# Ledger of designs, part 101: designed miniproteins, single chains, continued (3)

Each design is a single chain, and the fold is of that chain. pLDDT is the mean over its residues in the fold that is shown.

## One batch from the design tools (miniprotein)

Design m11724
Fold by ESMFold2-Fast:
Structure m11724 (fold): chain A 74 residues (1-74)
Amino acid sequence: MEEEKERILKMAENIKKLAETVSDPEVRERILELADKAIEAVENGDLETARQYLVEAVRLLEEALGPKAANEAM
């Protein structure tokens, strides 16, 4: 349980760092919002919801930065 929580938090942090390189401020803000929601879901014990937010954030990163962004986020 703790290992998965740590993994999700690490992924959210990586996503936030990559989001800072997104030139479109609306897309960047959306990705940051999703990462923050994933962190909040983890803190509430909802790991399934946290994963869903991370998946959506990664999709937006791929659209903005290209397919390599998904590997860097994970």
Scores: mean pLDDT 79

Design m11725
Fold by ESMFold2-Fast:
Structure m11725 (fold): chain A 77 residues (1-77)
Amino acid sequence: MEVDVTYVTASMLNTETGKYELVVIGIGFDAEGRAVAAVAEIEVDSLNPSEEQIEAAKEEARKKLEEKLREIEEELE
């Protein structure tokens, strides 16, 4: 099945810990065309994370999204 996943990325400073965080939101659609989102957060060294860090966060968000989509399919059964 061809899964079209859209990613939204944001880098932020966590003022409580003094650390930078990369937030990635993966958005996909279920079999009924409903939007489903999953969020991954990783600690990064700056507001400009490396491509490797961005890809790692995207992979985590995608895994969480695929898990949610499977759960939705099971609930519809």
Scores: mean pLDDT 76

Design m11726
Fold by ESMFold2-Fast:
Structure m11726 (fold): chain A 111 residues (1-111)
Amino acid sequence: NLASIFLELLQKLLDGEISLEEAIELLRKNNHHDEVIETLETIYNSKELSELTRLILERVSDDAVKQVLILLAPTSDVALLREYLEKGDIAAALSHALTGKEPVDVTPVRP
C-alpha cells in the first residue's frame, strides 16, 4: 500500500530515524509521484507543518484520510486544520483541506 509506505517513512523522518535523502530515495523506489516527494520536503522544512503532520498521524485512524490531509496541509490554513484535529473533528479537517472553506456546523476559533 503506497499510502502506508508514505506514512511510515514520514513518521520515521519526523522522529529522526531516517534522513530526508533516505526518505526521498525510498519514495522514488516505491513509485511515489513527485508531488508526494515535494510535500514531504515542504513538511520537513516547516516546523509548523511537521507539528501538524504529527497530529494527523496520531489522531486520524484511516491511512487514506491521513495521506489526503498531509498532502493538502501545505496549501491549507494550518492553524485552522490543527484546531479541527485537536477537537477530533476529522470530517471538518478533511472538508477544509479539500475545499478551503469553513464547514457549516463548525465555528473555528479565529486568532
Scores: mean pLDDT 77

Design m11727
Fold by ESMFold2-Fast:
Structure m11727 (fold): chain A 91 residues (1-91)
Amino acid sequence: EEEREREIIKRDNENPTQEAIDESVELALKLIKQAIGDIDALHRYIRELPPEEAEKWREEYETAVKNKDFDKLRQIRDEARTRLAELEARR
């Protein structure tokens, strides 16, 4: 959602620390969308995993977003896709 992205980027948050975090997250999300194509697809892959694995991937994803680590985000995306494909392998 384009409007959500712009709103978050310019939003005044509860306190200065939260502002800095939100700015970093929004920059990371924008750059992620440019680099890996779709953040929603990555979220969907993670959500389809078993709860324990989803929580682990979510934690790593949030850390990578906070650190603006695109290589790590691409790795997480690819690993989540592979894992989801394994879980979906039904004959």
Scores: mean pLDDT 61

Design m11728
Fold by ESMFold2-Fast:
Structure m11728 (fold): chain A 66 residues (1-66)
Amino acid sequence: SEAEELLRELSEVARRGLDVARTQEERNEILRLTTEGVEAIVAGDLETARRVIERLRELTRELEER
């Protein structure tokens, strides 16, 4: 299902973000976005889930490229 695919994608991006996070503030932001994504998926709001995953990807990329 699309929900299962989004959950897998969210988990992978969150894991990458946590791997590159250096501060508690960075970890907290990744966890906040991850929680928002999970809540959106559970609620069936897949459009919001996709937007949250994209925001998490942007954050992870910024942390990786510093």
Scores: mean pLDDT 88

Design m11729
Fold by ESMFold2-Fast:
Structure m11729 (fold): chain A 72 residues (1-72)
Amino acid sequence: MKEKAIEYLKKAIEAARNGDFETAAQYAELASKYAEPVSKNAAIAARDGATAARQGNYDEAIKAFEVALKYL
């Protein structure tokens, strides 16, 4: 569902801004699952953001989450 994908992406962004990269990655993975039936590009961007978050790459994670939101 598009609404749930957006909700989890916003939670991923907030978790990343708070320095909780593992929680951000978990929310981004949930967002990717809900985005898959709506936009393949959004699902891929959310998953890329989760990977960046786990690597501690804050700038890439936030950018990927914002790209995912644009596809939704």
Scores: mean pLDDT 85

Design m11730
Fold by ESMFold2-Fast:
Structure m11730 (fold): chain A 73 residues (1-73)
Amino acid sequence: SMEEARKLLEKGKELFEQGKYKEAIEEYQRAIDLDPNNAEAWFNLGLAYLALGKTEEANEYFQKALQIELEKR
């Protein structure tokens, strides 16, 4: 549900703030599985990959977030 996706996104943000980037990625991925059109979840997934030094993967997720935002116009 949208409520479950939102809670997973919030859980991921809390984990990210604690420096638990791999755990944050797991929660963001679960949020995306429930709501694949949530640009914020894709953007935060990119930030977590960037924090792990995975710049190429981060860029792909940032591009996905941008694509979703552009489709809302």
Scores: mean pLDDT 89

Design m11731
Fold by ESMFold2-Fast:
Structure m11731 (fold): chain A 70 residues (1-70)
Amino acid sequence: SLRENLEEALRRAEEETDELLASDLPAEVLREAAEVAEGNAELLEKAGFEELAERVRELARRLREAAERR
């Protein structure tokens, strides 16, 4: 189902976010990842997947906070 596919995609996004946060990549890369996540969260919210949208926004917040420290 669409929901199951989105949950799987979110799990992969969470894993990729953890890898980015553990990396020494520059702030601009983390900011770009956060912007992509924010866009995806808006699409999920418009589609009615509010819980998934909030989880994606949390990933974006973590990426932006990490970028601010670099």
Scores: mean pLDDT 86

Design m11732
Fold by ESMFold2-Fast:
Structure m11732 (fold): chain A 87 residues (1-87)
Amino acid sequence: MIEEAEKYYKLAEEHLEKALELKDDPEAVREHLEKAVEYAKKAVELYLEAGDIEKAEEVYREMVERGLRLGAEIEGAREEAEAALAK
């Protein structure tokens, strides 16, 4: 169970890193962010089942919160760019 949690955490990290690298492609960024959040949530669930509460909290804070905030920032930037072009 812990090995599966570590695997999903690593997958979440890899997808979050890819999202950060692909800033010029909003659709690719969104797909990688969705996968990063999904894998991070699975890792948190598995760590909690294994009794590793500290690691579960670390994964949630590092990956899920950061991934969701980055996604919101990207959506906000898109809306701002569209508004600027419309002016």
Scores: mean pLDDT 72

Design m11733
Fold by ESMFold2-Fast:
Structure m11733 (fold): chain A 73 residues (1-73)
Amino acid sequence: MVSEEELEAAALLTGAVTKAVTAKKNPSEEEIEELTEEKEELREQLAKATDPRVKELLEAAIEALEEAIEASK
């Protein structure tokens, strides 16, 4: 059965991927800052995670946000 942490990590990944694929070309500085803040929160969660499945989901979410930020340059 899916743990609460795994479910939360999956939700975070879904949100990150959605933001990445819907990111506009030339988003505002404020929008980039929001993506950067979410990435930092995910990094904190990854540092505290002990379940390898949760770690994989959080790593994927961070990668998706990194791609969105890079595409905004």
Scores: mean pLDDT 75

Design m11734
Fold by ESMFold2-Fast:
Structure m11734 (fold): chain A 104 residues (1-104)
Amino acid sequence: SELEELVKRLEEIAKKLRELLKDHPFYDFYQKLIDALIKTAREALEAPPERLRDVIGQLEALKETLKTFYEQHRDKLSPEARKLLEELIKTVDELIEVLRQRAA
């Protein structure tokens, strides 16, 4: 399904980011936030329609936290890490749009 493919894409991006950021000063913060995003995205795969709005809200909140922190500390990241973080954020946006269509 499209939803399963988006979650798998998020997991692959997260795996690459963990390797790139492992020696970064903010690694623990990025890891916890990305892990929370992946966990919530996986919950979306099993969520009944009644819970989709709550899952969407959690994904939006986590995405905005990540985006704000990323924008504040962008200069401290390699070009490759920046591209992957931007791809992660974009993929979360795509996931949210698919979930909104299912919640309607």
Scores: mean pLDDT 85

Design m11735
Fold by ESMFold2-Fast:
Structure m11735 (fold): chain A 110 residues (1-110)
Amino acid sequence: DEEKLLERAEKLLEEAEKLLEEAKKLLEEAKKVADTDLERLKELLKELEKILLEAEEILGLAEILRGLAKIIYGKVPEKMEEILDKIREIVKEIEKLVEEAKKLLEKAEA
């Protein structure tokens, strides 16, 4: 059942994509409140940091699935490697959104 491990990896990618869209919305809200509501900006940054942790957990689960595929089938399916690469890119993108929100907070506190 190689197909079941791949389906689990695809579901993890879908969850990571949803986290990225949520993170983008939170950063847009952070930009709107950056000059007017410091406490809300701090709350939005905490929410963004939580989303980053959730995305990193998803990547960890995907790496476990990759390891299982290698043990069970002696080879990682190319499609699974493509899915992991996409999840890694999503984590990097969320990291950039968190850093942008941190810079907004630094400017607001200056």
Scores: mean pLDDT 88

Design m11736
Fold by ESMFold2-Fast:
Structure m11736 (fold): chain A 64 residues (1-64)
Amino acid sequence: SLPSDEEVELAIAAMEIGFIKRSLPKEEQEKALRELRDRWMERVTDPATRARIEQLFDEELAKL
């Protein structure tokens, strides 16, 4: 079976977060993660997917 749209969106978001963490100095990661989160929240309209992506970013920001 094909992955769900939610699973695909979460995988892409996780990949982009991983890129920020590998590419930017620690001091710049918080700003980059917040800007990426805002971009995702503007694009994703499904409430369940939005909640999962918001949780993913909140967990990653909390680790900083």
Scores: mean pLDDT 85

Design m11737
Fold by ESMFold2-Fast:
Structure m11737 (fold): chain A 56 residues (1-56)
Amino acid sequence: VEKDYEEGLKAYENGDYKKAYELFTKAMQKALERGDLEKAIDYGALANEAKVKYEK
């Protein structure tokens, strides 16, 4: 499992949505660099959910 994704989930569970957004965005970027489009889409969706929450 991607480390940034794991750390993003922990940040999200702790209510640190800004940190979760940053970590999920980093995980998405790494997935794109690997050509893993499915994971990039999944991580991007999680990043967007976190962003919506921290923007309130």
Scores: mean pLDDT 81

Design m11739
Fold by ESMFold2-Fast:
Structure m11739 (fold): chain A 82 residues (1-82)
Amino acid sequence: DPAAEAARRAREQRVRERAQALLEEIKENVTNDPEKSIEVMKQMHDLVQEVVPSEEARKRFEEEIEELKRRLKQLKERLRNS
């Protein structure tokens, strides 16, 4: 079903866009409110679990979320060292 295929791709695009927005929120808060950054990371995980329909797409977005978590850790290290 082409409509179902298009809907899946649209959901994946939305997850990427929302994950990017959440990453920006994490970057904004990581220095001043690390607890809020952790809360936003949980929201990213929940978003991936709720809206990604395929196991393969979920795994790929989980990898993207893990990369964002690693970036958060690196940002915290950079902010402590500068």
Scores: mean pLDDT 68

Design m11740
Fold by ESMFold2-Fast:
Structure m11740 (fold): chain A 80 residues (1-80)
Amino acid sequence: SAEEARRRALEHLRRAREAAEAGDIEGAKMHLQEAYEAALLLPDEVREPVVAHIAEAVRALDAGDIEGALRHVEEAIRAV
């Protein structure tokens, strides 16, 4: 259901934030991947901004920009 997808996306986005804040970059990426998969099941108007911010958070982590990644995770959480 959309409610279960939303709950799962939020749970994994929050865990990605916690992992990134702790310096666990691989854990953060794993949770962002799970949040992405959940976000694909959201309605289009919510899915597009959530998926976009998840993608930017992953790119920031790959670049070593933890602060930028955290900003995008927070924007994804707000968009859900």
Scores: mean pLDDT 90

Design m11741
Fold by ESMFold2-Fast:
Structure m11741 (fold): chain A 79 residues (1-79)
Amino acid sequence: MKEKKREEADKLFQEGLKALRNGDYDKAIELFEKAVKIYEELGDNEKVARAYIALSTVYLMKGDLEKAKEYIKKAAYYR
């Protein structure tokens, strides 16, 4: 069961990266937030930090510097 949840989170993260590459920033945010929730349930701090870095990147691409900084601080907490 934990293996299946990890695969689900990894798929959500990869779909988020694809949405980011396509310029679909709102979809990327939704997908990365779903991945964060699953990684937190799994206790995978490294993957949580990575997903927060991805969220920071999306907000930076949207021009939201304040949210980008917020997510970098969240990522640092898990590293």
Scores: mean pLDDT 85

Design m11742
Fold by ESMFold2-Fast:
Structure m11742 (fold): chain A 57 residues (1-57)
Amino acid sequence: MTSVISQEEIDELAKKYGLNEEQVLEAERRALERATREGRPATLEDLEKEMKEVAEE
């Protein structure tokens, strides 16, 4: 599939929210699952939303 989300954008969001590698992977998984459930590709907004949720301690 054509990824609209670049690795650089993912890295910047991870730094913004202070996420480690496992938290980034979990957020990506959640974003992809949500988007797939809705019948659409995952977007940067989906990823940021899930990253923010994962970042809440």
Scores: mean pLDDT 76

Design m11743
Fold by ESMFold2-Fast:
Structure m11743 (fold): chain A 80 residues (1-80)
Amino acid sequence: KKASASQVLSEDEFLVAQQVFSSAASGLLSKQEFTQKLRELAPQLSPATLVKLFMTLDVDGDGLISQDEFLAVRREFLAA
């Protein structure tokens, strides 16, 4: 509904997400798993920020984040 250029992941947010993926046994994270692990690593993040992070990383909209999707988003937003 609302989109702006500032709704991209910061470098710090990508680093935290990378740590979450390194702890994932399957290499895939559901919204619930991703949110839970992010809250464990960065409890200061608001629920709104966690949802924004998941939506940004869930590039194909399947409700799962793969390491490939994470790397693709990171390359697009951090290297741009």
Scores: mean pLDDT 65

Design m11744
Fold by ESMFold2-Fast:
Structure m11744 (fold): chain A 96 residues (1-96)
Amino acid sequence: TEEELKELLEEALKILRRVIELLEAGRTDEAEALAALSAGVYHLLSKHSEDPEVSELAREIAEKLAEIAELIRAGRVEEALKLAREKIKELEERLK
């Protein structure tokens, strides 16, 4: 539903903003853990959601959070920040 999509978008935005905040603070281990754990949660949501739109959005978010976690793990913090900011911009456009 539209409400479910909005809630998912708002929660994903909160997570991505927190990942950026942690990375900017030099708390890279915490940022990696948050991104990786959140990717797992959204991956499960994508597999168990009966709504195809919710399932697809959750899969998209999971893939991007997993990519961000891998970049942080590789020490590619600036690339992780860039991806997180870009995904925030994309998700904010969907809330309009």
Scores: mean pLDDT 88

Design m11745
Fold by ESMFold2-Fast:
Structure m11745 (fold): chain A 86 residues (1-86)
Amino acid sequence: MIEDLEKSSEVHERLVEAAKAALKEGGLRAAFVILAESYDAAEAVARGDLEAAIRHVERALRAAREEGAERAAEILEELIEEIRKR
């Protein structure tokens, strides 16, 4: 439980980092989508539902790609790979 909460916190921090990157790249809509998905992704990790967590991050990644937020997309792609290794 505590380890899952720590991993959930790490995932949330990475998604917030991606949202900040999207904002700096002018992807305002992508930043808001990433933030909206951040809670659900972190909660899924806290519950041990890694497949659900990946789906939420993939939705954020699609929004980043649609707005050309390349740095945000890179952060989200790295996060998906980190979650898959678990």
Scores: mean pLDDT 82

Design m11746
Fold by ESMFold2-Fast:
Structure m11746 (fold): chain A 59 residues (1-59)
Amino acid sequence: SEKQQKINEKIGEILRVIGEEIDEQLKREKETGNKELSEEEKKEYEEKIEEKLKEMNSL
């Protein structure tokens, strides 16, 4: 259905954004010499992903 196609397109967009966020976190880890991220940075990363998953659940 038209509605399902729009939902699938939106899911694809959200997944792309999540992928970009993961790539940015990996770049950040490399800049710190592959040291484990701080608890604060890990929490920010988790919160960003949770927000995107919440957007998907709202579709």
Scores: mean pLDDT 75

Design m11747
Fold by ESMFold2-Fast:
Structure m11747 (fold): chain A 96 residues (1-96)
Amino acid sequence: SAAERVEAIGFELATLRARYLAGELSPEEFLEGVERLVKEALEILEPLDPETAARIKELFEKFKAAVDAGDEASALAYFDQILQELLDAYERLRAE
């Protein structure tokens, strides 16, 4: 169930990214959606994989700073790193 929840969060993040690139979401709306989903992921990962949770938290802070600066390229790069950390965590949790 933890693996399934992390997978669902990853899917929702990918959907937000697609909607943002399609112009359906402002940068502020994109940030708000990502923050909510990252918070949900951290609630799952902090007890199960605290090192991954710490990395995701750091990447989210960098993502937020890039969004606030209007640096879309850096924001998307940090977002893609968050998504990769969640995919790696999913594979570890799925194997247990």
Scores: mean pLDDT 89

Design m11748
Fold by ESMFold2-Fast:
Structure m11748 (fold): chain A 102 residues (1-102)
Amino acid sequence: GEAEERAVELLERAIELIEEAVRLYKQGKIEEAKRLAREAIELARRAIELSRDTPLSGLIRRAAEQIIEAARILLEEGDLLEVEVKIGIARIILGVVKLLLR
């Protein structure tokens, strides 16, 4: 439904923010990268709330949790490889959600 489609859009934006944060982190722009990671967490949390009580809420929550974990790893550890792995998993889950919405 519309709520699930909007939640997917928010999570896709959150993934783009984490990918940009990884690029900034590699450039030594650590504080800018951390700001984008915090924004990604907020978008992921909004996606969970928007998809509440919808048929695909479980998959949307799993994708959002991977994005939140990626952001936390970037904020706390700076392990960019682990961040990229988590974002890859989130993209796969969102691909399944998009397939089920169509």
Scores: mean pLDDT 91

Design m11749
Fold by ESMFold2-Fast:
Structure m11749 (fold): chain A 68 residues (1-68)
Amino acid sequence: SEEEIKKRGEEALKLAEELLKQGDIDAARVLLRTAEHEARTSKDPVVKEYLEELARRIREMIERAEKE
């Protein structure tokens, strides 16, 4: 369901934030690659759009962390 996908996305973003605060950029990049792969392989347009947005947000978080 969309609600389950949104909840998983929020949990992934929280995990990415925690990993980046600990300096574990490599683990955050694994989360990004997973989201990108799921977005590429998803055939449901709604799911694909949520995963693309999730990947975009994780990428932005990593970019911000790398500038510091």
Scores: mean pLDDT 83

Design m11750
Fold by ESMFold2-Fast:
Parts: C-alpha cells; sequence; structure tokens
Structure m11750 (fold): chain A 73 residues (1-73)
C-alpha cells in the first residue's frame, strides 16, 4: 500500500493526494513524525487541502496530550 503511493509520487511529485495518503499509511503504523512531514508536503503542494490540515491539527493535539501525560507520570 505504501509502495503504491510512493510510485504515484515518483511519477508526479506534485500529487498532493498521494502525499496525503502516504501520510495516512504512516499514521496507521504509528509513525507520527513521518506522517506529519507528508501531510505538510501535501499542504505545500495544495495549501487549500483541508484534509491534510485537519490531520496536522489532530497530530499536534495528540503530541501535546502525550507530553502532558509524560510530565504527570
Amino acid sequence: KIEEYEKKIAENPNDAEAWYNLGLELLKQGRYEEAEEYFQKALEIEPKFKKALEKLVELGVKRLEEAVKKVTE
């Protein structure tokens, strides 16, 4: 599945949907930093890409929650 999106990016590096979908696959694997990078790349290509922006906000909130938990434990 990741390979499919990497192929699309190799054929068209400006395919914002492919970068976004690659980010989703990384998110499913718990690779949050990499997923964030790919969602940012999708927004660089398509600034009005609402789905990518929503995922970046979601990841930011999750990282703040994890930071708070680490301090309180």
Scores: mean pLDDT 75

Design m11751
Fold by ESMFold2-Fast:
Structure m11751 (fold): chain A 69 residues (1-69)
Amino acid sequence: SLVDELLEAARARDGGTVLRLIRKALPDVRFSFDGTRLTVTASRVPAELRELAPELSRLLGLDIVFVEE
C-alpha cells in the first residue's frame, strides 16, 4: 500500500522516495520548504496521508503538513 511504501522509505531516511510517492499519489501536489517545515499542498489529500504526517515527520526529522487548496 501507499502507507507501507511511505513508511519503508521514511525508515530508510530516503526523502527523495517519500516525495516521489507523494507526487504519484497527488498529481497536482506542490511542495514548499522553509528550512524546518515541509508544506505539501494539493486539491485533495487522503485522510490516511494526513494521519501519517506525524510519523513521517518524526522519521525524516521534518515538520510535514498537508494542506488542501
Scores: mean pLDDT 85

Design m11752
Fold by ESMFold2-Fast:
Structure m11752 (fold): chain A 67 residues (1-67)
Amino acid sequence: MKVSEEELEREVEEAMARMALAVERLTLPKSLSREEQLAAIRERLATEPYSPAYKEAVERALAEEEA
């Protein structure tokens, strides 16, 4: 099996992205639709003082979710 450094980095990035998106969803009201939740998360990324790494992780997860 291939256990390369690059493969490990990709797995970590994917895990971080999924976790970041899950955390953002947990902070939103349960009454919001999926589309409203995604829109609210994107707005937070634009206005909140998140770290660049966190913003990139959430944006990647959002792109996968919209596909």
Scores: mean pLDDT 73

Design m11753
Fold by ESMFold2-Fast:
Structure m11753 (fold): chain A 80 residues (1-80)
Amino acid sequence: MEELMKRMEELEEEAGKLWEEAVKKNVSEEDKKEIYELLKKLHELMVEASELAETDPEKAKKLLEEAEKIVEKIKEIVEK
């Protein structure tokens, strides 16, 4: 439980920093929209993982792995 909660907090921190970098770099409106959609998906996955953490921890872990992939996609857009 504690490890999953810490990982979720780290993912939120990283996503927030990437959004700040995107704003500082003045990325295109199209790239901002894509990042925003990815951030929405990230939040949805983390909410589901949190709900399943006690009932189905294996599924919760899978959702966090998917969330990590979304953070990597955001990073690729920001680092263009």
Scores: mean pLDDT 81

Design m11754
Fold by ESMFold2-Fast:
Structure m11754 (fold): chain A 67 residues (1-67)
Amino acid sequence: MSKEELLKKGEEYYKKALEAADNGDIDTARQYAMKAVKYYLDAGEEEKAMEVANTVAARIQARQAAA
């Protein structure tokens, strides 16, 4: 898999993770976030992987705090 393919998959899973988090599907959001992080790390994009993990975690925590 090329770096470009890894980044594309990372973006796809990141989008799915955010959508799941916003819908309250916390377990699904975590699974998609883990996949996105893995693809970004495999692409050598450590900063982006950390951004994904932090953003999804923050959305999950905000949702749980509001419940």
Scores: mean pLDDT 82

Design m11755
Fold by ESMFold2-Fast:
Structure m11755 (fold): chain A 72 residues (1-72)
Amino acid sequence: LSKEEQELLEELIRIGTEAGREASKLPKDEMLKVLREVENLVKSAKEAIEKGDLETARELIKKLEELREKVK
């Protein structure tokens, strides 16, 4: 992995973990819905990084950040 790819992966893991932690404070039905969205965004962003599509990866990480802010 390049340094930039590694930094994006670290950012992805950090934001995904934070979003999941905040989601755990929600009622069960909303928690499950948010966790599914987090899992989908994390999976898609990892695939984009592995393919070298860093622009798509950044866009997906931004969506994950938006989701984290929404569930605070």
Scores: mean pLDDT 81

Design m11756
Fold by ESMFold2-Fast:
Structure m11756 (fold): chain A 55 residues (1-55)
Amino acid sequence: MDALAEELTREFAKMGALSVRTLPSGEVEVILSNDPELKEKAEELLKAYKKRLEE
């Protein structure tokens, strides 16, 4: 999970000022408050990340 979390963080950083947090439950939460448009893109990226984890 750590390596995938690092990749996800780097991808979000390329999109702008974004933050990624791992919840105690093991789920990943994306923190975005600056740009509503980026929120949709971040959600799509998170979906792709979860798909990789399911494999």
Scores: mean pLDDT 63

Design m11757
Fold by ESMFold2-Fast:
Structure m11757 (fold): chain A 59 residues (1-59)
Amino acid sequence: SMEEVEEAIERGRELAEEAGKLVGGEAKVEVRFEGDYVITTLTIGDLKLTSRVPASAMG
């Protein structure tokens, strides 16, 4: 369900806020949809992590 993807996005924002507290507010999360995939990019200072997950795997 698309609702589970939205919940994952919200959890990502919570994680970014927590990481931001640790690094002085330099954390951000960007989520986008590309076809059947959910692409999540987490940036913490100079660190960038990208995750690519099939939407079907989210529920």
Scores: mean pLDDT 70

Design m11758
Fold by ESMFold2-Fast:
Structure m11758 (fold): chain A 80 residues (1-80)
Amino acid sequence: SREQLLEEIDAALIEMELAIVKRLYESGRITPEEAIEMLKKIIERAEDLLKRATSPEVQARLQRIIDEAKELLEKVEKEL
């Protein structure tokens, strides 16, 4: 359905944002503090999308994004 396609697009966009933050941080292009702020926003948006997602596949994808973002957040916070 159109709704499922939009859910898949939203999940893909937030997945791309996480990949960008990870790359910027690993390459030293952003500070730990900037990475933390960006990761917290990604987690909040992914959790909001997960609450509204109806597709099990999209739910699983969003949960993986949240888990990965939280793992990276914990690593960055330890480097402060």
Scores: mean pLDDT 88

